# Designs tried in a protein design run: designed miniproteins, single chains. Part 46

Each design is a single chain, and the fold is of that chain. pLDDT is the mean over its residues in the fold that is shown.

## One batch from the design tools (miniprotein)

Design m1572
Fold by ESMFold2-Fast:
Structure m1572 (fold): chain A 76 residues (1-76)
Amino acid sequence: MSREELERRIAELEERIAADPRDARAWLELAQLYYELGRYDEAERVATLFHVRFGDDPSLAAEAAALAARLAETRD
């Protein structure tokens, strides 16, 4: 995916989250896109917000933990 496509997707996801902060898939995709762009601090921030909002859901908690583990590997 091109940088322009990634940036457009980020804008679309931010609009979706603004309209529906409970759109868990939009939060996960936003964090993944920041990670792909090498914006690790932004990816980590979004992942932290996701954990705060959805950490109590067992189906979503596993995805949040996997993302956090990937970010931790980058900082080791």
Scores: mean pLDDT 75

Design m1573
Fold by ESMFold2-Fast:
Structure m1573 (fold): chain A 77 residues (1-77)
Amino acid sequence: ITLSDIERALQLLADRGVISPETARGAIEEARKAASSVQGGIGSNNAALSAAVTYLRKRAGIDVMNQFLEEAGRVAS
């Protein structure tokens, strides 16, 4: 899964009304920030995923976090 997949999954959740556009933007910002703190490759993508998951869990709860993980998995296929 890449940063682009994470961004796409978050936009799709916002389009469906699962999260607000503001929540999607916040999660994307955290994912990009985490990705930029690592030297790329699998580590960068893992950091981005972890940051998006943590942000959604804290702001929107576990159910939204799980919906994001399902969508990200579908986008990454």
Scores: mean pLDDT 82

Design m1574
Fold by ESMFold2-Fast:
Structure m1574 (fold): chain A 70 residues (1-70)
Amino acid sequence: SMLEEQQKLIEKAAELSKKNPEAREEIEAILRTLLAKAREAYAAGDLAAVEEYVQQALERLQEIIEKYSK
């Protein structure tokens, strides 16, 4: 399920953040930027935009995990 995929990705990002300070900074920057956009969309009642920003954040987290894993 999408929720299980999201949970696994978040767990991988959390583990990477504990092991790598540079990865932590990139993860924090992506989450800060995209969560701000998601919050603005939510305040405007645009739930479709919220879903898009959440999905984009998850995709960016996956890219960061791959970048720092090899």
Scores: mean pLDDT 80

Design m1575
Fold by ESMFold2-Fast:
Structure m1575 (fold): chain A 84 residues (1-84)
Amino acid sequence: SEKKTQEEIIKKVREILKDVEENNEEMVEEAEKHREEASGSDAESMIEALKNGPEAVKEFILEQLKQRGAPEEVLEEAEKLAKE
C-alpha cells in the first residue's frame, strides 16, 4: 500500500539518522541538545523536502536512500513523492 510504503521511507530515514549518530559518537555528545529538540522532526522534514523541496534536495534524499540500501518499494515511493 502507498501509506505502508511511506511509513517504510520514514523508517529508513530514521535508520540513516541512527547510523550517522553511531558513526559520530564523539560529535553526538555535543549535538545531543539539538537532537532532543529535533530528533523526530528530521525524518519528517526530509519527507517534506522530498515532496516539496528544491530539485537538488530531492536528488540528495533519493541518493541517501540508495546508499543506505533502501528496498525497491521504498525507492519507488520516494521517487513518486519527488515527482508529485
Scores: mean pLDDT 61

Design m1576
Fold by ESMFold2-Fast:
Structure m1576 (fold): chain A 90 residues (1-90)
Amino acid sequence: MDELIEELRKRREAGEKVTVELSGSQATPEIVKRLIEEAGVDELKLSGGAGTALNVIRIAKEAGVKIKDFSVSGFPELRERALKAAEEAK
């Protein structure tokens, strides 16, 4: 994980759009929080179903971290929920 965070951070500093794809097994509180806070990812893409997406949204809300952009194949409505999660934690 540390090597991935550092690589993503370098890509962001180089002016690249940083996109990370997560599966359900990778969507842990530690991983989600570090990708948002330390790597500053521009977009999170989920390869899992609605359950994986709802879990990531819950983690972000509980951690108080703002997701910049979010996509889930087949569930465009979950993007709005993800983007609002940190705003509602206020």
Scores: mean pLDDT 73

Design m1577
Fold by ESMFold2-Fast:
Structure m1577 (fold): chain A 78 residues (1-78)
Amino acid sequence: SAALEEDLRRGAEILAEGYRNNDATKITAGALLVIGAGLDIALQHGNKAAADAVERVADEVPDPKAAEMLRKIAEGLR
């Protein structure tokens, strides 16, 4: 849903900010928020839908480390 994809984007933004600022707390919090939203999508819409949603968000983030982490999360949701 649009609301769950918005939660993914918020988590991804926190994750990207964490990598930009070398902030371990934001990296951890952002990753956990994305995992939580991804699991919620998986429970409601299936694993493929969750993985695809996280990969779409990964393509939108400008930080390469954040994008790599998001793709690893998407792989874990498959």
Scores: mean pLDDT 86

Design m1578
Fold by ESMFold2-Fast:
Structure m1578 (fold): chain A 100 residues (1-100)
Amino acid sequence: SALEERVLRFLEGLIAYLESLAADPRLSEELRAALAQAAKDLRTVRDQLLAGKISPEEALRRAIALLEAVRAALEREGRTDEAQFVAEMIEAARELLEEV
């Protein structure tokens, strides 16, 4: 469906962003590892959505939970700008969830 395609594109964009952030040498090693793990978990969500094992709604709910954990980790390390960007991605995911 058009909605499923939009959710897949959203997940792919998030994965790319988190992988890029995990490569940022300005972040601590622990934070980079947590971001890499979140990207890996989102790849699993994307793969389950592609396989028809979860709904677009369930994929968005799982993505929101992962992003909330990422935002909290960024906030704990004082990465305010990156945390704000993740907060905007959470809001975008919630807007997509309202279309499901």
Scores: mean pLDDT 90

Design m1579
Fold by ESMFold2-Fast:
Structure m1579 (fold): chain A 96 residues (1-96)
Amino acid sequence: MKEVIEKVEEVLKRVEELAKQFEPQTPIQGFLLLSSLSEIYFAYETLKRNPDLSKEQLEALLKGVVNALELMAEVAESEGRLDLAKRLRELAKELS
């Protein structure tokens, strides 16, 4: 559990830095970016408050974070930021 929490925390820190590089061109892109970042934050907080989660519950939270990272990557691609999309997908792979 501690190692998983530390891994998600590291991913969150890296995502926060990558998120600063986004320049949303539409309100929808901005909404999707902020929504995805919020989902990762809530997953991290849930993990911190519930260190005794079952394997199935932990897998569901991690899948949620992976899905949020993939959505952020799609937003990056829509902005022409293939470099950001690649880095976000690499983070998603680290949690898979």
Scores: mean pLDDT 82

Design m1580
Fold by ESMFold2-Fast:
Structure m1580 (fold): chain A 95 residues (1-95)
Amino acid sequence: GSKSKDKGDILFKQGKYEEAIKQYKKLLKELPPDHPAVPITYYNLGKAYEKLGKTEEAKKAYKEALKVIEEIQEEHPFPKYLEKLKEEILKKLAE
């Protein structure tokens, strides 16, 4: 994977959730809005917020991931990874 994407995930795996959030936010500022990594980055941001008990911030991140998926699916209607990601986000939002 790219160094920028992996850095947030490494920090998340180390339990450094605040630092992971900062890296995911930085990555989101650097990526074009239609980039395929945007939805997964918002999803990972939401998971990091959940680990910190920041439930409202997590829900906002998951909703942003869904918005980006819907925008990408309008232009590229059948990416399998986005369908699976959408299912996982919907499970998170149902909690």
Scores: mean pLDDT 80

Design m1581
Fold by ESMFold2-Fast:
Structure m1581 (fold): chain A 97 residues (1-97)
Amino acid sequence: EITRITYTDIDDIPFGTKISSISFSSKSGDIAAREAGRTKEGGQSPGITGFHIFDKPQTFDDKLKQSIKNGFKNIPRLKYVALRRADSGTIYVIEKK
């Protein structure tokens, strides 16, 4: 399987993109991307670094986008979020602005 890591602005991710996993890191986008690429999940209550694999792909919509923006606003140490596409090996990495 081909894995591609793409650093992007959250506003540049098309609505309707199917997301299979989400992860985050306080330290680096590469760590967040690695976690989003995992095939198994270890927990539902992440600390400063964590990941979640959705039971079914979630549609990237305004609700998910605002949830990520609120995470950046409300969690001071959250610096990076990574989203894995369900339909490809692409992982989007979003840095806190």
Scores: mean pLDDT 72

Design m1582
Fold by ESMFold2-Fast:
Structure m1582 (fold): chain A 88 residues (1-88)
Amino acid sequence: MEELREQAIELIRRAADNAIADADGTIILRQASVGVMEIAASVGMLAMGLSSDFFGEQMQKARDAADTGDTFVDAVEEARRKIEEYLR
């Protein structure tokens, strides 16, 4: 159980780091990286037997920030933090 939790957190952390690396990229790259982060979060939560519904609003904020580039890094970091807290 603890090992699966750590793996889920690591998966989400890597996806968030990749999204942040794309922050100064095109809208398409930001949208794609947020999409990968959503998949990583969903897989991590599913592996732990948890629902992702609680973080739908936070992931929506990350998607909106991907379109503008404004607050994108902050939105991605906030989504990662909320998901990690829920997995603990």
Scores: mean pLDDT 74

Design m1583
Fold by ESMFold2-Fast:
Structure m1583 (fold): chain A 69 residues (1-69)
Amino acid sequence: SNAALEQARRDRELLHKAQRYIRMARVAEKEGKLDEAEHYRKLAEEYRSRLTPEQQAALDEMEAIVEAG
């Protein structure tokens, strides 16, 4: 159970990192800072790849909702 709690904490931290970099990329893109946006997208992808499949699906759904407006 302690291992499950530690994994949940790590997954939450990774999810927050991925989400933060997705938001930073969107702000940079809106400001015309394309190189900065690309850098943040790459970081977001790195953190996303370390998430569980369930957390990846949740992140993708959240991103789709934000993009849909």
Scores: mean pLDDT 83

Design m1584
Fold by ESMFold2-Fast:
Structure m1584 (fold): chain A 70 residues (1-70)
Amino acid sequence: MTKEEKESELLKKVGEIVKRLMDGEITPEQALEELKKIYEEAKKLNASDGVLKTIERGIRIAQGALEKRK
């Protein structure tokens, strides 16, 4: 599997987590945990800055949802 294929799979997972969060299927806490795991995997792969920033945006969305609960 190429680096590009792995990056695409990580981006797909980010999209699925954000969708599940927006649909109310998972909590903001669960979304943050999963997105942080994906971010660590992306760093281990030496993923492009664009991929890392996309994951960071997902994390910010989950953090914003968590803040609204308080």
Scores: mean pLDDT 82

Design m1585
Fold by ESMFold2-Fast:
Structure m1585 (fold): chain A 91 residues (1-91)
Amino acid sequence: SNAREARALREVGRLFAEAARRLGLEEEAEAILEYTEKAAEAIEAGDWEKAEEYERKALPALKRVMEALAKDPALRAEVQARLAALAAEAE
């Protein structure tokens, strides 16, 4: 359902924003939260084109977080474990 997909996106967005803040990337955390929330709202409205547009707008911030995570193996492992748990819950 649209509500389930929107919820999953919000949960992933919150996870990456939390990781970004722990890495001192406050602007990236805010951008991830803003664009994943807007994408989730678009999904709930059935506007998949708008959702994809907002997801693409989150990508530069996500890239910076992923680059920083590559230098923090402990936090990277924690994020990977939490992503796997969210994926398992969605099935």
Scores: mean pLDDT 87

Design m1586
Fold by ESMFold2-Fast:
Structure m1586 (fold): chain A 84 residues (1-84)
Amino acid sequence: MPKVNATVKITTLDGEVYTFDFENQTAEQVAQAIVDKLKEKGITKANIEITVTSGEVDLQQLRATVSAALQKNGIDAIVSVKEE
């Protein structure tokens, strides 16, 4: 499975910002970590920005994987993915 290094920025409706760095993670691992962090903080709606800093990944596949995981867990989020 392709692995990436990425920075994830989560912005809540109340304007709170959370930033997390991921190293050598699969799309599924990144998705699960984001879900876990949102559940831990009780966040059900957010904007999520993923910046891939290195690694080979299909950006649309990463976005789709994260979006699907969030939807499955009842989280309403807009997910965007870009390269640094």
Scores: mean pLDDT 82

Design m1587
Fold by ESMFold2-Fast:
Structure m1587 (fold): chain A 86 residues (1-86)
Amino acid sequence: MLEELKRLVEEALLAGGVPEEEARRQAEAVAEYIASLPEELREPLAEAVRLMAEAHLAKLAGDEARAAALYAEAKALGDEIEAALA
């Protein structure tokens, strides 16, 4: 899961014009942060990050409808995570 997420985040950053070394460091930082969380938060947050990265790639590809749908899913999952932490 985290290795695939790291690759997806790196791809999204590279597609957005972030330099390779910076994209790699940012993707590693995201994966490390998720890995540092309690197990119950790890999967939901990883899924939210995956949805955001896919939404970003869809937007860059010009698929605004898909990007909007993926952003909405990421937001709904983020809201659930916040509710679980309250």
Scores: mean pLDDT 81

Design m1588
Fold by ESMFold2-Fast:
Order: sequence, then C-alpha cells, then structure tokens
Structure m1588 (fold): chain A 110 residues (1-110)
Amino acid sequence: MEEKEKLIEKLKEEVDRLIQTLRDAVANGASKEEIEAAVAEEFQRLSDVLGEILKLIKSPEAKEKIRKLFAELASTLEDAVRDHTPEAVDAAIERLRKLYEEIIKIIKEE
C-alpha cells in the first residue's frame, strides 16, 4: 500500500507537470518545434514513472490495459503538437486527466 501511494503521488506530479508544460508552451506562442521538444522531455518522465507502476501490477490484463491507455495518450499528444491549437491542447489535457484517473483505478483495484 505505501509503495503504491508513493507511485500514485509521483504519477500525479508528472501528469501535472506535463499539463503545465503544454499550457505554458501554447500561452507563450511557442513554435511547433519548441512544443515538440518540451512535450517529449516531460512525456519521457511520465513514461519512466509508468514503467515503475507496471512493475507493481500483478495482472497481465491490467498491465495491457495501462499500456493501451498510454498509447492512446501518446497519439493524442502527437495530434495536439501537430495541430498546436488551444483546442487540440485542451483535448490532450482532458485525455491525460481521464487516463490518469483510469490508471489510478486499476492500481487501487490490485
């Protein structure tokens, strides 16, 4: 329980950081290349935390569900960076929040 709680907190910190990075980049009128660079760095940190979470998940089915959700997030982020509109970024943030909620639910059910 204690180990799961620490990873949940760390996952939330990385999700909040990615959301803030996306919002700041768009608010500052960052170029597509600048947004791509910032998102890639933060997404790698989020991916690393997710890798640690997957080590704690015992169910192969739960691991696969988490991987699928993360792949959907990666696709949404690529679309947001390509389009680099406030609407695309808001959609990516909404998807990231839903993915976070689903991952936390899976972790708590294990």
Scores: mean pLDDT 78

Design m1589
Fold by ESMFold2-Fast:
Structure m1589 (fold): chain A 89 residues (1-89)
Amino acid sequence: GGVEAGEEGAKKGAEGAKKAKNSKGASAATAAAIGSIGAMFSARKGLMSDEEAAREGARVGRGAAEGAGDEGGKKGAEEAAKAAEEGAK
C-alpha cells in the first residue's frame, strides 16, 4: 500500500546513504532520511499522493547530497522515489 511504499522508500534512502561512509555521507544520510521520513508521513496523512511525497523526499535528499558532494545521499533519495513510485502502481 501507499504507506508501506513510503516506509520502504525511507528505509532504502537511509541504507543507501549509510553506504557512503564519510563525513559528507553522514550529513547527506541525515538529510536523505529526513526527506524520506517526511515523504512517508505525507503519504500516511493523505496530504499528498505517494508519488508526490516521494518526489519531495527525493528533492530534499538530492539537494543535501549535491551541497555535500555526496553520491551516496543522492542515490538514497533516488531509491526512495523509486520505491514509492512502485508502491503507487
Scores: mean pLDDT 55

Design m1590
Fold by ESMFold2-Fast:
Structure m1590 (fold): chain A 81 residues (1-81)
Amino acid sequence: SSLLRSVLTLAGVALHEHREHGVPVEELLAALRKALRQLGFSEEEVERILEVVREALARVDELSWAELYAQLRRELTEILE
């Protein structure tokens, strides 16, 4: 779905900004919350998506990019489809 792809892209950018540029987790989650609301998600849906992204951000230095994207795709598919 186009929504799943958009959310995956936004989450991927957040992970990249944290890992490669040291942007704080709270700043990235705040920006992502705003973007998700603009995409039309409810606050309940936003919090579910942010929980998945927060978990991935906690493991960003431990996992490969392939493993991080596979985890995000799996968990976000369960929420969005």
Scores: mean pLDDT 86

Design m1591
Fold by ESMFold2-Fast:
Structure m1591 (fold): chain A 70 residues (1-70)
Amino acid sequence: MNPVSRLVGWTLRAVGEGRFDVARLIVRLGEKLSDEEMEALIKEAGNDFDKLEAVVRRKAAELGLPPPAP
């Protein structure tokens, strides 16, 4: 599966879990990072949603992205 398909899958899962904050953050990172960089983040998270949230929040902070606004 390519990085874009994985990104879509995780975004849909976040929406399904009611985690729109995480879904928005995944989309923002996808706009700023290459497909290869997004693949690396997804691989680091594995199949753990809480780990994915931690990884994407860490990367967003590293890139200076603002937290999701209400």
Scores: mean pLDDT 72

Design m1592
Fold by ESMFold2-Fast:
Structure m1592 (fold): chain A 68 residues (1-68)
Amino acid sequence: SAEQKQKEIRELRAKSIGYRNLADIYDGHAKAAEARGDTELAKQFRQQSEDYRKLAEEYEKKAKELEK
């Protein structure tokens, strides 16, 4: 149904926004770690941020495909 599809689109976009926020948080953690010279921890946080950005993009793509 149209109603159910709209709910799915909304939930997928909410997940995308959530993962984007997590990516920003971990990017902030990476910058803080780098500023204090903790290069290994900074690298781990940057990888986590990149993983969350990929998840955000994937969920946004799924939402857009459902709109077609």
Scores: mean pLDDT 90

Design m1593
Fold by ESMFold2-Fast:
Structure m1593 (fold): chain A 74 residues (1-74)
Amino acid sequence: MLSSSTKFTLDNIIDILHQKVKAIEDTPLYEQFKKQVDKLEQQFRNATSDQQAYQIMLQAGRLIKQMQKILKQS
């Protein structure tokens, strides 16, 4: 079972991912990032441990940085 603290942090990260994907919806990379975000959200729904949640957070951090770079180029 995920700790309440870990769940809260992960919920916030998923919200940020959705905001970033929406911000790049007019770019050619939208479909690629949307698929990756959808996969991470599904992995979160299936996460049963804080260690598994931590791995999802690392992947989410990488996607956020990549999407922020795209937004800065616009």
Scores: mean pLDDT 80

Design m1594
Fold by ESMFold2-Fast:
Structure m1594 (fold): chain A 81 residues (1-81)
Amino acid sequence: MEIGMSEEARKRLEELEEEYRDAPPEVQREKTKELLRELIERGELSEEGAKKVRALIELEEMAERGEPEEKIREFIEEVRK
């Protein structure tokens, strides 16, 4: 999945994945979300890529909050439009 990242942003993401490869999944998700938020803030993603990344972060946060499956499904369908 291509989200229109710069080469520097891609390297940053790859370095993060390597650094935290042996960390618990929860830690890996948090670190990835932090990096993706920074990339959005710095304008390192395409408009469409930023939209998809924001949606993925929101989905992760909804799951962490224990939102009902139906609400998560509705959000996924809304993002696909």
Scores: mean pLDDT 71

Design m1595
Fold by ESMFold2-Fast:
Structure m1595 (fold): chain A 90 residues (1-90)
Amino acid sequence: SEARRQVQQLVLEGVKALLYKKDTQTALQHFLQAALLLLQTRAQKQKRPITQEDLDLAQQIAQEATKALASMKPEELEEIIAEIEAALAE
């Protein structure tokens, strides 16, 4: 779906910011946008408005993802990038 591709593209941009730019702030922003889009898509499928709990969860997901990925070796980040790019090519 289009939403899945958009989420994957945002995650890809975030991981690239960590690997190539060492920019955790830019990575956090991309991961936050990805988490928000994922939760907005879920809310839309459930025919409900987005809630403050959804916004708080998106922030938590983005922060935890940034910390986890920032602690990874460059080789691990390169593997993640390759997997996302392969998924986007299909």
Scores: mean pLDDT 88

Design m1596
Fold by ESMFold2-Fast:
Structure m1596 (fold): chain A 123 residues (1-123)
Amino acid sequence: TAEKQAALSELDEAIEEEREHAEKFRDPSIPVEEQLKEAIEEEQEHIEEFQGLLEASTDPYIQQLLEEAIHYEEIVLDSYKALLDEVKKEKTPLTELRARMFAHSSELETATWLQGIKSQLES
């Protein structure tokens, strides 16, 4: 269906962006505060796109999978906001390294969760 194709397309874009951002967190030349701000903005954009698809959806199964995608994106968004707050309050090399490592892992984990949702939708 058109709804299924739209959801699959958005999941593919979100998964790709999560993986790309994970690699950006590996770059020590980019300040982690700047990377976290970018990650927060991208997660907010993903949530907005999934919410738009959810509002347009009439398929209960697609609605359930979109709600799950939004839930995972909201969890990671809250995590990045918390990491950004910590980095701003405690500007030490160790705090910045911890934030960078955690954000890198969280991006890859979110991509894995979204891939799981995509696989369910493809079935």
Scores: mean pLDDT 87

Design m1597
Fold by ESMFold2-Fast:
Structure m1597 (fold): chain A 80 residues (1-80)
Amino acid sequence: SLEEEAHEITEEIVKAVTKAFEAAKNNPEIQEKIEKEVKEFQERATELSENLSPEELLEELKRVAKEFLEKLEKLAEEAK
């Protein structure tokens, strides 16, 4: 269902954000970069939710979430 897919995406995002901040706990520069990416993702997700149907929203959210997760993983690696 759309609800199940949205829940899975949300869980994956929360887990990735948490891991990225934990990896960067002693790196203020990387923390700032993570905060910027989170803000940009939230703003884009909001824009999509205002302009798309539920089906179109889920498809675009999956794409945007994938790009966001890849950026977070790279930042977490930089923090090591």
Scores: mean pLDDT 82

Design m1598
Fold by ESMFold2-Fast:
Structure m1598 (fold): chain A 90 residues (1-90)
Amino acid sequence: MARGVVTARLDRPPSGDEVLEILRAVREAVAGIPGVLGVSVDVRTDANGVTLLVVTIDAESEEAAREAVKAAREALERLGLEVVSVEVEV
């Protein structure tokens, strides 16, 4: 079991519809990757008003997680979002 985390910075808090659109785009991007177990999206606002979108991908293996975070990053960048970090936890 491994977990991928992709964090993007947003200029403002997204609407619920925008979050669902982002989740759909990421799910479609990783749908062809064997061993991906699930995708979730969380929106956070820090004390300075910086909005972060955190994509979490659960995978069966480190290899699947690494492939999935790459695909998720590309999907977020295609939507015009600034990806600020990519992590894989084993």
Scores: mean pLDDT 84

Design m1599
Fold by ESMFold2-Fast:
Structure m1599 (fold): chain A 87 residues (1-87)
Amino acid sequence: MEIEEAKNEAMILAVEDALEGLKKLSPEEAAEVLEALLKGLIAEKDTLSEETLQKIAELVEEFLKEREKEFSEEDLKRLRELIKELK
């Protein structure tokens, strides 16, 4: 396995694991942690493949949809704008 491929796959798995952990937090705490996670991913965007960034954006948007009724409109709007920056 190429090192770059391993890094991209590891990042997807790390995001999936982080999102599972966020399911146990309150909506407010989950939104705060998710914002920090997305900002960190945006800062490292150029080190990841476009396919990996697209997959991460999809995973986060799916997480937000599953908990949409629990989040404030302000938190949803802010998080979705960060997801757009990942693409």
Scores: mean pLDDT 81

Design m1600
Fold by ESMFold2-Fast:
Structure m1600 (fold): chain A 75 residues (1-75)
Amino acid sequence: MALELAREAAEAMLEAVKAFASKPIAPQVLAQARAALDGLTARLEAKSPEDGREARRLADEVLASAEATLAAVQA
């Protein structure tokens, strides 16, 4: 359940970044998404180190994909 929640949150953040990718505020949206995911993964890691590590890995992958998408759209 915790991993499913983390995946859903990560996917929602990626969709939000994609929606703002062509807009001037996209870097700020990405920065806020990163902070929110860091907080969520830290809380999960404190309660379940295994689930927290997997959630952190998923968050890092989603943020990397979002950064690549932003760079491609604003190139």
Scores: mean pLDDT 70

Design m1601
Fold by ESMFold2-Fast:
Structure m1601 (fold): chain A 55 residues (1-55)
Amino acid sequence: MNEELLEQVRKMLEYAKRNPDMRGLFMGNVDLLLKGLEVVDPELAEQVRKIIEEL
C-alpha cells in the first residue's frame, strides 16, 4: 500500500509538471492528503513531502 501510494503521488506530480494549469488543484489535494497522513503515518507523510520538493 505505502509503495503504491508513493507511486501514485509521483505520477500525479509528473502529470502536474506537464499540465501547469492543473498544478494548483493537485497541490491543494496533496496538501489535504499530507495533513491526514501526518496523523496516521508521519513517516509516509515525510516521504510524500520529499516527492513534492523534487518538483
Scores: mean pLDDT 72

Design m1602
Fold by ESMFold2-Fast:
Structure m1602 (fold): chain A 70 residues (1-70)
Amino acid sequence: MKEIEELKEELGELLEKLSPEEQKEIAEEFHEKIRKVEEEAVKNNWSKEEFNQKLLEVLKETIEEVKKRL
C-alpha cells in the first residue's frame, strides 16, 4: 500500500536523527506493536483493508514518538 510505504520512509528519515540506542528502542517497540496487530488480525479475521488501516495507525504513532524524542 502506497501510504504505508511513504510512512515507512518518513519513519526511516526521522530515526536517522536519533542516537543508535534510541533507534534500537524505537525499532523494538515498533516490532512488538506490529506483532500484536498481526495476532489481532488473525484472531478477529480482519480484512486486508482493516489490517492495513491498523498498520498505518502504528506507523503514525511511532512517527509521533520519534518526533517527541527530537
Scores: mean pLDDT 80

Design m1603
Fold by ESMFold2-Fast:
Structure m1603 (fold): chain A 72 residues (1-72)
Amino acid sequence: ADPAAVAEALVRLLTRGAEAVSDEELARLTGVSREQASRAREEAEKAQKALDEGNFDEHSKHARRAAEILTE
């Protein structure tokens, strides 16, 4: 997957939530497996929780992990 496709997938996960992008669609867009897509979604959810708590370091860490999984 190219970086723009990964960025688009992350934006959808972080702004619209899990229901907006299925694991199957995320895997198709980025080229990762469904299991990897599911792990990326979990990391995106952790990033959103950290942001809601005002924990910007944890937000950045989990958002980066989601991006790394989507580029595997």
Scores: mean pLDDT 74

Design m1604
Fold by ESMFold2-Fast:
Structure m1604 (fold): chain A 100 residues (1-100)
Amino acid sequence: SELEELEAKIREMEAELRARVEEIRATRPPAAAEAAIRLLTGVAQLEAAEMVIANPSVPEEDKEQAREAKERIERLLDEIAARALAEGALTEAEVAEIRA
């Protein structure tokens, strides 16, 4: 089932995100770690929303909610990035790499 495959993929992404979060907390100063974790979490949520939108087995109402979520997440990522840059928590290169 494509829905079962989607759910499995999202679970894999959540596990990968948790591992990356722990690595960042262990290797970076607290302010930089917090900013990087917020960006990574938002990017993962954006990818999950895009997978829902792209999946033909998902009902249109759920796709519409995912499109709205995508727009909110994109705005949130811009705000998090701008703040991280202004506070010197992350460099422009680091923001670009995380958002790629």
Scores: mean pLDDT 84

Design m1605
Fold by ESMFold2-Fast:
Structure m1605 (fold): chain A 59 residues (1-59)
Amino acid sequence: MPSDEELRELARLASQETGKSEAEVYAAAVAYVRDGDRAAARKVLTDEQLARLDVLAAR
């Protein structure tokens, strides 16, 4: 499972890339890692960002 620090760093970078708020991206990333709901996550995160989360979760 990714650490809170890894999730926050991903949210910061994704916020800069997409223009969405860091808090919104962080909440979506946490929910995706916890629940695995890819369809809900895709509303906030790109497929590239989801792939980064999948790699972090596999570590």
Scores: mean pLDDT 77

